# Ledger of designs, part 103: designed miniproteins, single chains, continued (5)

Each design is a single chain, and the fold is of that chain. pLDDT is the mean over its residues in the fold that is shown.

## One batch from the design tools (miniprotein)

Design m19569
Fold by ESMFold2-Fast:
Structure m19569 (fold): chain A 80 residues (1-80)
Amino acid sequence: MASFQSARKELLEEIENYLKEGFRNPEEKEKYLARAEKLIKTLGYMISTVSRQAADDFEAELRKKVEEALQQYEKQQQQS
């Protein structure tokens, strides 16, 4: 269980970094979002070998974080 919590934290940091890079380079934001989605699915698949419920919860939580980051990005673009 501890390894899944550590992986979750690492993935959140990786997604946040990818989104920050995409926001710095708006023309590449879709590329960074695709990388984040691939990471979510990869780790979710690995977790699903132990628990489907844990994988579903993990993927949902991370996708929600990506959506929140997108909303913040859109808000900043509108303000600029």
Scores: mean pLDDT 69

Design m19570
Fold by ESMFold2-Fast:
Structure m19570 (fold): chain A 83 residues (1-83)
Amino acid sequence: DPTAPQKIFDLLVRRMRPDPSLYPQVELAAKFIAEKYNSGKEITDEDLEKLRKQGVPDSIIRAVRMYSSGDYKSLTEQALNRP
């Protein structure tokens, strides 16, 4: 689904209300979550550590975890199934 990154980005911005200065990092997180969902692969702790080493803030790393495999996974699935 080529619209998946945008749907997840919109979800993360609405739920987290991040500082606009973090929007590039939220966009990277949304793309990463979308790519994992499209491939059917789960996000691993090694994936999160790689993002952290690339300078992604801990707050965004936490969001990736929560929206891909944690308590907010259902919200991501709902956003992806939105018409």
Scores: mean pLDDT 77

Design m19571
Fold by ESMFold2-Fast:
Parts: C-alpha cells; structure tokens; sequence
Structure m19571 (fold): chain A 108 residues (1-108)
C-alpha cells in the first residue's frame, strides 16, 4: 500500500490537488473493493479534482495489485461513472493522468 500512496500523491500533483487532499483520496481508494464502492465514494465528492483523483487512484490500485486487463478494468470504471452522469470530464482526466503516471500508453 505504500507504493499506492506515492502514486496517488503524484497523480494529485498533476491534477492540482493538495497533499492533504491526496492523503484523503488514498484513504478512500484503499477501502474501495469494487466499481460499486467506487461509484458510492464519487457520489459523496463535490470536487471534480477529487473525483478525478479517486478514479485515477482506483485505476492505479488495480494496476499495482497486478491487474493485467487494465483496459477492461478502466473501461468498467469509466462506464460506471460516465453513464451515471458523474463528472465525465473528471473521469476522462483521471484515466489519462493515471496512464501517464503508470507509464501506460493509451492509443486512439
């Protein structure tokens, strides 16, 4: 979990989130076990930056836990948020920043 905290801090810096808010996002992401729980946590957030960071942190958690089907996992997370009408711009930014931080190349 120490690696996840560092990755979330780096994503937060790129999204313009404070270190204190990045720590809060790490605590939130650490307890998320499913896309359903991710949606519930995002529903409770009022800031697009925090929603983007929580989504990005969840993607980073899946990657660090050895998810090799990251495209499927990120698509499921993005669809869950986008189709629920929860900040589609924040969702897209979160995915892009997570990919950049993790060194994953996204293709059109």
Amino acid sequence: MEELKKVIEKIGEKLGVSKEDAERAYEIVSKIKSVKELKEELYNEKSDKMRALILAGYIAKLYLEGSKNLVKDTTEAWMAIHFEGKSPVAASKGIMVAADVLGIKLED
Scores: mean pLDDT 72

Design m19572
Fold by ESMFold2-Fast:
Structure m19572 (fold): chain A 61 residues (1-61)
Amino acid sequence: VPLEGARKAAESGGAGGAAAGGAAALDNQHVPEMRRASQGGADGDEAGKRAALEAGRAADE
């Protein structure tokens, strides 16, 4: 699928933000962990984006 490249970039960012957000909801039983997951959700999107760029550069090399 030629959309794999675009899908990978979106998946990296989405996985960091959305996945971390979802985990927070599931971890409602652990309030302290919920706060960490929530913070990771917001920062996860940026970290996921950076990781995708770094991985892309490493793979290109």
Scores: mean pLDDT 50

Design m19573
Fold by ESMFold2-Fast:
Structure m19573 (fold): chain A 82 residues (1-82)
Amino acid sequence: MSAIQKALGELGEALERGDREAAEKAIDRLREALEKITEPSLATQAAEEVRKMAEAYLAGDMETAEEHDEKALKLLKEAIES
């Protein structure tokens, strides 16, 4: 499993538990993994959209979480395919 897939898995587990601190650590690991394979601006944008999704999810705002999840998936795909 790639470092990116591992970080996303850790984020998912943190969100299911409502663990904001674990979610932030997983997002930081995701950003670091992305910076190794793509340009820093794209890595930062992808991690920022993932963070916004996670914050909305933890707040119970599923509509906002879905919006940022869609944006994050597009950026993550661009980063992984670059």
Scores: mean pLDDT 84

Design m19574
Fold by ESMFold2-Fast:
Structure m19574 (fold): chain A 81 residues (1-81)
Amino acid sequence: MDKLEEITKKISELIKEYLKNRSEELLLEIAKLYKEGIKLQAELEGREITDEEIKDLIKAFLQTHLGLKQEEVDKIIEKLE
């Protein structure tokens, strides 16, 4: 899916930039795009996803793929809404 692939590529580029400058603004952008990707994937599969599941998936992504500490992850989640 072109849009989902585009989101994935953009997330990868933002991660590379984040690793160089460690900007919190880039973390927020990464989290927002990941949230958009989760919603789009669920829509393409014809299933509904809860806000709680979305938050859990974003937390897991930030911890596992970016190696963020729980305090930093919680701060980013709070800033998402």
Scores: mean pLDDT 81

Design m19575
Fold by ESMFold2-Fast:
Structure m19575 (fold): chain A 66 residues (1-66)
Amino acid sequence: GPLSPEQREAAVKAIMEESGVTREGAEAAVDALHRGDGQAAIDHLMASGATPEQASRAVAAAFEAM
């Protein structure tokens, strides 16, 4: 099912705090994670300026927040 608004906001905030990407980049990454596409989430974060290490840590933080 869809993420609750609280789960989505928590994951978006965790990604933004960990990686410094924009809200748009964080939301795209959360949507990719929700559909089970971890590689697309990493790719969205890196396209938004995150390093591979920042993107990996941001994904881990999003899972912890959800």
Scores: mean pLDDT 84

Design m19576
Fold by ESMFold2-Fast:
Structure m19576 (fold): chain A 118 residues (1-118)
Amino acid sequence: SAEEAERLIAEGFRLINERAPVEEILEVVERLLELALASTDPELALRLVRGVDALVNNTLAQLVAEGRLEEAREFLERVLALYREALAASTDPAVRAALAEAIAGLERQLAEVRALLA
């Protein structure tokens, strides 16, 4: 539901603010993507994908800013796996396009993090 989605997005940002383990943030990301895929409303599904993308980008920005590059790499690899699974399961063109764009952006960020670790 929209209310459940809003609650999960708020929970995700709370976890980032409290510097919770990356695994807990990934659990929220997975649950939000599951809600997006289960949605019969393409507009709600698209808003959910955008909400997840904002959560992921804020988590990544914090990890990179704090020099936690190995954690950023692991987070990016695991998020990319979840996004690719969501893309494979999605049938709505707008949702698929949003996921593909997010994947491309995260792949570029993963390459940058890997370069910093080399």
Scores: mean pLDDT 87

Design m19577
Fold by ESMFold2-Fast:
Order: C-alpha cells, then sequence, then structure tokens
Structure m19577 (fold): chain A 80 residues (1-80)
C-alpha cells in the first residue's frame, strides 16, 4: 500500500554524486522492498546496479526521471 511505501521511504535516500544517480538503503530494507519502492517512483529494476549491500547506482535514466523520482520519494516521506 502507499502507507507501506511511505514507511519504507524513510529508510531510502536518492542523491546525485559526480554526475551519477545513487540510491542508499538501510540494511533492514530488503532487495524486494527496494525494488517495489523504486518501481513505484518510475525506476524499473533493470536500471539498478548494486555497488554494495546498501548502495546502488541508477543507469540509463534522465535527469528529469531522477528529479521526478526524488520528488515522489519526498512526497512519500511526508506521509510517513
Amino acid sequence: SESSLAFLATFIRLEKRDGEYIVRRSITVSEEQLRELLESLGIPASRIVQLSETTFRLKGISDEEFEKALEGLERLRELA
């Protein structure tokens, strides 16, 4: 549900670093939950590259798509 996604959003960060789009998660958030949350923000699982247990890079997305996802994440956090 949207309420469940809102809760998960508090444990996820989206950031830009050196021209790359990065996702960070708490270790308490499963890979399945991360995938579901990112898909709800318009980022399909195929665009996600794992860098570490808690850090992922987003590939093949535009700045516009990233900004839309960031806005969606912030909106979800407001509901948590």
Scores: mean pLDDT 82

Design m19578
Fold by ESMFold2-Fast:
Structure m19578 (fold): chain A 79 residues (1-79)
Amino acid sequence: MVKEFKIKRLLYENENGKLYEVEVEGENSTAYLLTEDDVSDWPFALEKNLAIAGVGPNGKAQLIIAKPGKEKEFLKEIS
């Protein structure tokens, strides 16, 4: 089911893109949105089942949401 979300603030920026804190309707965990035009170098977060990929509010397939309870581990992998 597609849920509405909104960008709250910028958390981090590097050569691969910008990482935002987002609020996801009906979710209790903090979500992080990676937005860029090029391919993200974050596939390890998906491979380790730490995050879920999806389509952002701008229609781009660059939404990566940390799984509930995995936010700390996800942030360590991307930091």
Scores: mean pLDDT 56

Design m19579
Fold by ESMFold2-Fast:
Structure m19579 (fold): chain A 90 residues (1-90)
Amino acid sequence: MVEFSREELLEMLEKFIEDLKENFNASDEELEKIKKELKEMIDKGASLSELNQFMVDVTVREGVKLAQKNASTEEQKKLLQERLKHLENL
């Protein structure tokens, strides 16, 4: 089947949230916010492409946050912070 059911999309969402928790040390508050946004997108009938784009944007944002936390220089921290600002509205 080419189309995912709501149940399959929710399972994909749960796996995505688990991956963010394990790989990016995202806070429970941030994870709940992301989970809520994804559920709202699914309920509004968002396409698989739109869901994938949102998940990519979230993964990049959380990756930048983790990299910023682990950055060894102020210059690296500044570049990551500027990148994060561009992702805050995605």
Scores: mean pLDDT 73

Design m19580
Fold by ESMFold2-Fast:
Structure m19580 (fold): chain A 103 residues (1-103)
Amino acid sequence: MEIKEKALEIGRESSELERESERAAEEGLKDISKQKEAIELNRENARRNEELAREATKLAKESTDREEVSVAVGAAILSIGTAVHSELLARRLEEALEKAKKE
């Protein structure tokens, strides 16, 4: 499997995880019964995006082609950004859950 194809697939997976994280957070903020599941999903998606960022970084280091390196670096940056965003969404959901526990 070519480095460019792997890097593009990492980018696609990262983008899909970001969409899932946003949807889960929106649903969790509207329905308290879904908040724990939304927190767990966002934490899992953050960890997966950190793994994807490491994989993309490895692909960039293994490539001798400038286009492949550029695509892999782009995938790594996207994955880092989505991981940070998912962690932020999890924190917001945790704050909402704590506020709800106060009656």
Scores: mean pLDDT 85

Design m19581
Fold by ESMFold2-Fast:
Structure m19581 (fold): chain A 70 residues (1-70)
Amino acid sequence: KKELDELMEEILKSKKSLEEVLKEKAEELGLPEIAAEVTPGALVAAYHYKKPPEDLTAEEFREFVLEYNS
């Protein structure tokens, strides 16, 4: 119970940071549309990888964007 709730809280916090990172990356890549709509993909990616956004590799970032676009 508490373990699941704590994990979910960490995922939500990670999603918030991940969303910011993805927005900045999308702007740098010239893809502001992805930045505006990143929220669902960011949540899914955070849940899947369960790791801090600062540890994102180029491949992981690409997968986050692809998951959103699918």
Scores: mean pLDDT 53

Design m19582
Fold by ESMFold2-Fast:
Structure m19582 (fold): chain A 67 residues (1-67)
Amino acid sequence: SANEEEADRLGVRAVLLAAEGRDEEAKRLLEQVASLGEYDGLRGVADTIARLGRPEVAAYARELAAK
């Protein structure tokens, strides 16, 4: 769906921003993914961000997905 495609684009961008240490910008994009209702995508993005060593951003994504 268009929402899944947009969530994927936002999620990839959030991962890249988190990898660059741009945590607040990454969190804003994760909020947009949550607003699209794509919680499975959010959980996948959180796991990727955690593996990149950005635990605070990963925790934020997981909290958004758990709501």
Scores: mean pLDDT 86

Design m19583
Fold by ESMFold2-Fast:
Structure m19583 (fold): chain A 67 residues (1-67)
Amino acid sequence: MKVTLKATVIFEDGKKEEITVEAASVADALRKLREYLEKKGYEITEVRLRRVSDTEWEAEVIAKKKK
């Protein structure tokens, strides 16, 4: 069963970006989100997860710029 992760990413400057990821699991969705952010030069420092339904998750994510 596929899950949808609706992530609110908060950057160091206080800017927020909403990213929706679909994956086979919440762990896979978080992996895809990390890969996306790493490609842009960011790392995830904190994740707060909330389950909304059987297939829907929300996350508040704090992202910091890598070197």
Scores: mean pLDDT 82

Design m19584
Fold by ESMFold2-Fast:
Structure m19584 (fold): chain A 110 residues (1-110)
Amino acid sequence: EKEKEAYKKILDALEFFKNTEGSPKERAEAFLKKLFNTDKVTKGEVYSLALYLSYVIAKTKVDTKIAAEFFQLAVDILEGKLTLDEAVERLGQILEENYDKIKEALKKLI
């Protein structure tokens, strides 16, 4: 089903993030390019992913604090508080700090 395919796609992209060389920001950009099959990352893509991950992680109850971090990233993008570079950097920081918990939450839904 489409939902399980989305979770698997995000897990594959997370493995790519973990195994890619570079800064958290560079790895997050590579993660987004892989996940959305694009050569150019947009704020809309970062927003959509942050909102989706906030919902998914909250739903699993693995860690509501991580869900809140993704939700705040989405809100800050929506309110125009972040440039694209700042949004990608913040995404990279959240993914690096919380990799194991994000993976645990997504695996619960497959």
Scores: mean pLDDT 85

Design m19585
Fold by ESMFold2-Fast:
Structure m19585 (fold): chain A 76 residues (1-76)
Amino acid sequence: MSLEQQKERALQTLEGLKAELESLRPSASPEQQQQIDEAIALLDQARALLAAGRVDEATALIQEALKILRQIRESL
């Protein structure tokens, strides 16, 4: 897979995770909303890294955000 294809796939994953996190807000406690904000901040950082071509670093932040999403989903 080319670097450009990897970047595009990572961006699609990032946008999907952000949408999922935002969909949880109406059901989230104040503590869970803080976790959602943290995960979204990681995804925003990942987007900036993807724009800079730093795909491996962006992927690491996406994985951290995914871990937070799973934790929130388990507590809802």
Scores: mean pLDDT 84

Design m19586
Fold by ESMFold2-Fast:
Structure m19586 (fold): chain A 68 residues (1-68)
Amino acid sequence: SAAEAIIDETIAELERFLADPSASEREKQNARAAIDWLRTLRDAKVPTAAVRRVADEVREGLARMRAR
């Protein structure tokens, strides 16, 4: 589904961030928590509109961290 594709793509982006050795332990903890939350949304079959909003918030957070 579109929702599952968005979740899986967002998790993959978070996993790439976790592979970055420059990321702080706090940032890595936050990324792991985001992955766990996205997996919960996938299992709960949350509507695509809600998934897009969460993915956008996660991507904003990653963009802010990468800009450092």
Scores: mean pLDDT 83

Design m19587
Fold by ESMFold2-Fast:
Structure m19587 (fold): chain A 84 residues (1-84)
Amino acid sequence: MQLFVDQLIADASVDPTEEIKKLVKEKGIEEARKWLEERYQRSLAFVDQLAPFVTPEQAQALRDAVEANYKRGLEVIEKAEKEK
């Protein structure tokens, strides 16, 4: 279980910057925002489902990773908007 949770934290920590930049270039800012929002909602729902099966510290680390990546993604989108 702990190794599985550690892998989930690592996966949740993957920087979405390059994916968002690609989506903005290929599909536009609106599609990039939709992708980021859907990813964020799915990740939060998954953490909530895991919370009863992991330690409070592991659950918090997963939430922190999800929140950090969402905030990072929003900053990338906002910067792309300002550059047009």
Scores: mean pLDDT 76

Design m19588
Fold by ESMFold2-Fast:
Structure m19588 (fold): chain A 62 residues (1-62)
Amino acid sequence: GHEELARGGENAAKAGEEARKAGDRAMQATSAYGGRLTAELGKAAGDERAERYGRLGAQLGS
């Protein structure tokens, strides 16, 4: 068989597996990103509690 065709099939399988792993990473990253965003919004609004909790969440979720 053509080696390029075989590689195409392998790349498709790897892409599917990476999509599943990306889902897990996205969940973890969403926690970290949400915390960071909350900290930035809290700082902008002068909400010290939101800023503090957001920063803590970003550190724990990363």
Scores: mean pLDDT 67

Design m19589
Fold by ESMFold2-Fast:
Structure m19589 (fold): chain A 91 residues (1-91)
Amino acid sequence: DAVELLNQKLDEIYQQLTSVIDDSTARRATGIIRQVMLQSGALYGHLPKDVADSVNTAIARSQAKRFGSQYQDVVLKQILTAIEEVKKIEE
């Protein structure tokens, strides 16, 4: 079940984020990661993988910039990791 797998991965990401950032920021980051995962799945289903990878990487970098500079690297890493998990499912 894709929804169950998505929810499990989001819980894992939230737990990892709360070990290094505050709960409010972690909740906001997890919500953004959820949206990116849903969008990246759609892109991998409809575009060539190299094009989808380029678009998803640009989205990940753009979304991470919405956080304070001290959090941008950790948020970017989690977004990119989440995209790779979705990519494996769409293969």
Scores: mean pLDDT 82

Design m19590
Fold by ESMFold2-Fast:
Structure m19590 (fold): chain A 97 residues (1-97)
Amino acid sequence: GVEELIKKVKEAADKAVEYAKKGDVEGLEKAGKEVIDGVMQLIKQGKKEAAIKAIDYALEKFDEGIKETTDKEAKFELEIYRGLLLILRGLTNLIYG
């Protein structure tokens, strides 16, 4: 359901930041992909408000994670996933008006 997808996106975003702080790029990539996949499922289901809320949570967490991450590779990966979320946010607003 929608609530379960939002919960999974939030949990994946929290995990991505935790992995980034540890310099675990592999864990970060897996968690980052789970964030994107969950958001894409919400968008495909036409759940505009739910998708935007999930994206905004992940963006806030990634902004915090970027500031706290010292590992250059992990920081760069967080910045990439943050950029993808901004694109998805824009597309969601464009598609659903």
Scores: mean pLDDT 90

Design m19591
Fold by ESMFold2-Fast:
Parts: structure tokens; sequence; C-alpha cells
Structure m19591 (fold): chain A 59 residues (1-59)
């Protein structure tokens, strides 16, 4: 349910986690983004997912 989804979103990976790994991989393939920028985009996506999950749980 929304509460358990929010719990998983609250544990979302930060830049040092899956977001950074995925971002770095994309940067290497495209060579259009710096590793920091790619990692930050991944972290932001995780953060948005967490916020949505928390909002769902609150409702």
Amino acid sequence: GPAEEAARAGAAEGPGGAGAVVGAGLSMQKNHLSPEEAGRLGARAAGVSERIGVQGARM
C-alpha cells in the first residue's frame, strides 16, 4: 500500500547509491554529461519518487 511504498521511497538510493552508478554509466556511454551531473539527475529522480510516496502515505 502507500505506506509501504513511502517506506521504500524513503530508503531511496542517494548519489552514492544506484543513482550515481546509473548516472555514471550513462555519462560514459553518451559522453554528454559529467559523472557528477549524471549522478545528480539520478539522485533527483529518486528524491522525486520519495516525495510522491510520502504524499501518497499522508493521504
Scores: mean pLDDT 53

Design m19592
Fold by ESMFold2-Fast:
Structure m19592 (fold): chain A 68 residues (1-68)
Amino acid sequence: MKIDLAPVIEEAKKNGKATGVYELQLGDSTLTVTVTADAKKGTLTVTLTLRSARGESRRTETFPLPEV
């Protein structure tokens, strides 16, 4: 699966901050990818949330905002 982050990064550069939310259905599990780009801070924050019958798992990582 490919997730294109360019629209979120471009929107953040244009408006200062942007958030993209992507949901992937994996059988009975849902993977939610939340991407927040903040041009004022120069950061890209990615949160992965996997929801399944076995519970919820979440991971968050912050990166420098890429220059394109």
Scores: mean pLDDT 77

Design m19593
Fold by ESMFold2-Fast:
Structure m19593 (fold): chain A 74 residues (1-74)
Amino acid sequence: MKTREELNKHIDKLVKELKDTYGLSDEQVANVRQALQQVLDDALKQGLSLEEGKKLLDTTKTVIGRGVEERKER
C-alpha cells in the first residue's frame, strides 16, 4: 500500500535524524524504530490519512528527542 510505504520512508528519515542529532546507540535506534513502527501500525488500523500519520510520527519523534536531550543533560 502506497500510504504504508510512504510512512515507512518517513520513519526511516526520523530515525536517521534522531541518530545523527543525538548520537544514538544501536539499541536506542532499535527502540526508537520499534516505537515509531507501533505508532504507524496503530495509525493505519485507525484509517488515518498519509498526512495525519506523518503528523503523528513527527509528534512522537519530538517527544523521543526531548527524552534523549533530558538524559544527555543528566
Scores: mean pLDDT 78

Design m19594
Fold by ESMFold2-Fast:
Structure m19594 (fold): chain A 111 residues (1-111)
Amino acid sequence: MSDEERLLLARRAYDIAKQAVDFAKELSKKLSPEDRKKIEEKIQEVNETADRLMKTASVEDLKKLKEKLNELFDYLIEAMEKAGVDPETIERVRRRKELANEELDRLIKEM
């Protein structure tokens, strides 16, 4: 695989991460200040990992990005459940997590 092809796959993963971050930011506005702070910390970890992936275009950094995204989604789901957010909204987050994992797994296989 060429370095250019690897960088294209890395950019696709970066876009998935940025979309997930924006989605988490919007949903976190309805949560407690303590849970918002924890979500902001998880968002920073995702952003740092995504920025690293753009510099390295490595499968190892792509796998780490998948791990950090799942940590963000899992925390968001738990915080939403504790806050009594409606089940339909929580299921939408679960589905977004599943779709992100499917696409990231595809990108990992292509690298």
Scores: mean pLDDT 89

Design m19595
Fold by ESMFold2-Fast:
Structure m19595 (fold): chain A 80 residues (1-80)
Amino acid sequence: SEISKLLNETKKLAREIADEEGYISIEDLIAAIKKANPSASEEEIAMIEGLMHVADKDEDGKVSVEEFEEVLDLALKRLS
């Protein structure tokens, strides 16, 4: 499905933009996703943003790539 493709691309982008400590800014990742996938719907972007907020335990707008990948993998498994 298109969303499964978008989630896999998001996982790759998260690893590419992560800092040396393995953290990503929610704003920076969403901007990168929109740039790489200009045809992505607002609903698809909102779903990914929601997954990032689930992974953002500290509510500081930054997410561990490892924790985010776990959330994405669970979402992908649920779509299988």
Scores: mean pLDDT 77

Design m19596
Fold by ESMFold2-Fast:
Structure m19596 (fold): chain A 83 residues (1-83)
Amino acid sequence: MEKIVTVTVLMPGTSPEEARERAEKAKEELEKKGIEVLDMEVTPLPGGGTRVTLTLRVRGESEEEVKEKISEGAEIISRILSP
């Protein structure tokens, strides 16, 4: 089974350069867990801060395995990209 998931994180007060470095770190950890990062967008916000959008491909033998991987991916993203 396969799912495509898009995750958007707002990082207020974080520069685009710092956000990109953190997004690259998140990508490496996600890929180590078998989650493919299809796309990564880092966009400056007009009021300061940055928006990071990740498009992920998650594969598993069952819906339960895919859901578990999505949960692990969300934890990785939260830990690395949270303000």
Scores: mean pLDDT 83

Design m19597
Fold by ESMFold2-Fast:
Structure m19597 (fold): chain A 78 residues (1-78)
Amino acid sequence: SEREEQREKLIRFFMETRGLSEEEAREVLDRMVRLLLTRAKQEGLSLEELAQRLLESDDEIAQTLGRLLLELAKEKKK
């Protein structure tokens, strides 16, 4: 799925740039997503609104996270 593709892209990025194992990269990504969801809840943002803000960033990691969150939002509506 598109969600799995964006997730695997981020995992690969963390493995390549930080020398993390796949397991460690998955844990870092999971913590990052959890922190973003907590912040969105505190700010009163929907997943779609948070994703849009991330996609408007000049940071490729933030843009990829935005795409991942958009796919998560689509799954929640099914």
Scores: mean pLDDT 77

Design m19598
Fold by ESMFold2-Fast:
Structure m19598 (fold): chain A 74 residues (1-74)
Amino acid sequence: RERAVRLAGAAAVAARVAGMGAAEIERMLLDAGLPPELARAIAELVAEIVRELGLDAPPEEIAEEARRRVEEAL
């Protein structure tokens, strides 16, 4: 649980700063050892947050929102 929440925050920063899409984020999470279904769910969640908050939100705020949503879903 805590590892998935931490990785969601890192994925959100990567998506925001490096412009990574859901497919790249999913691959990163799989490489980090998350199960495929969880990696896909987190990647889609991060992509949604980036679309909702946009480039006006700092990476740390996007990371906090990703961690919050993943924690609530788990």
Scores: mean pLDDT 76

Design m19599
Fold by ESMFold2-Fast:
Structure m19599 (fold): chain A 73 residues (1-73)
Amino acid sequence: MRRKELEELVKLYIEGIQAGKTDEEIFAEAKKRGLDVEALKEHLDMVRYIADKLLEVGAEFERWLAERRAAAA
């Protein structure tokens, strides 16, 4: 799988989770975008793992920005 395709699958999965979508709804959206649904199913554990890590890093980054803005005031 190309790195860009994996990136799009991870992004789609994060957006789907945040919108409360089921795995089936996320697969349907992937198919509409021309993404490989079978590859998504095969690599679903990896996509979930990366999505979880990105959400964790995003929360930490937002906290870091808040602390930096407070320190600058």
Scores: mean pLDDT 73

Design m19600
Fold by ESMFold2-Fast:
Structure m19600 (fold): chain A 93 residues (1-93)
Amino acid sequence: VRERIERARERLEEAIERYAERMTAAGTKGVELSPEEREYALELAREYARDAAEGVRRGDIVPRTPELLELERELEEEGRRVFGEIREALERA
């Protein structure tokens, strides 16, 4: 049970990082950014990905491409599944 929760959390953190990178790449496609601006965009993408995984919708963030909408949906589904497993394990404890 505990080992399953730990593996689920690790998978979620890895997914958040991976989706943040993909969201940044999609969101900055065709735009030349300085290294500092790229780091800032990646930081914002990490916050957005974490919120999406937790099922939190940020009304001030409008997805500008179908690709970003699809990434958000995939991450939301994965997060919902992982948090569901964690919740069930905690309820049994």
Scores: mean pLDDT 66

Design m19601
Fold by ESMFold2-Fast:
Structure m19601 (fold): chain A 74 residues (1-74)
Amino acid sequence: SMEELEKLSEEAAALYIRVLGQQARGATDLALVEEAIRALERLAEKAEELGYHKLAQNARKLRDEMLALKEQAA
């Protein structure tokens, strides 16, 4: 539903911003990065299901950025 998409978008955005805030402070919380990855994946899946292909593509791009950050920190 659209309401579910809005919730997933808000969750993904909040987690992404928190990861960026920690990076700005020279810190990396891998658990938070993993939460951001999962939130972005859920957002991409729901956006794709509802036909919002550009939103799904953008969510996957941000997910890939988080995956790269996780790989660098590991």
Scores: mean pLDDT 86

Design m19602
Fold by ESMFold2-Fast:
Structure m19602 (fold): chain A 68 residues (1-68)
Amino acid sequence: SDKGGEMREALIKAGLPPMVARSLGDLVDYLISKGYTEEAEEAIELAKQGDGSKAQKLLNKQLLKILG
């Protein structure tokens, strides 16, 4: 999926460090692989709007559902 790359580029444009942007992009691809496509796409749109904090919170919420 190119969605992780799209997330990474959006976060870099929003001013996040490249390593953080890469990690969140990888998390997007992981969540899509687990069926959370809609939530991943919502997080990408939040990142494109410059709201990296809301994007990260949404991704973490879905990750906790997988891990908990």
Scores: mean pLDDT 84

Design m19603
Fold by ESMFold2-Fast:
Structure m19603 (fold): chain A 117 residues (1-117)
Amino acid sequence: SVTLITSPEQALAFFDGFIDALDELIEYARENNAPEELIKRLEEERKKLQELRDKAIASNGDYDVLLEGLRQAKRAVEVATEVAKHLEPEHAEAIEAQGKALLAQLEADEAQIEAMK
């Protein structure tokens, strides 16, 4: 289900949930001795989302900043999907399907915010 982003508070909660999910994947990657290069890619995507979340707070929920955050979240999903497939190759097809579904949800959220401008 796509949650309607009807307030800046809900948008910030969305970014927090995404950052938390990346933190969980980073911990899982470290526990499973993933290559440092893959861990650094996840950390880079997390840092970009955190910077955009902080900018959204500072701008009091500017829609352009929230849209940039959604575009960055789509990039984070692509990186997370590749790392997750590397860590759990036996689940690669399910991971790919989940990543594609999440990208479709983010595209719907982006279109909804654009319609509210």
Scores: mean pLDDT 80

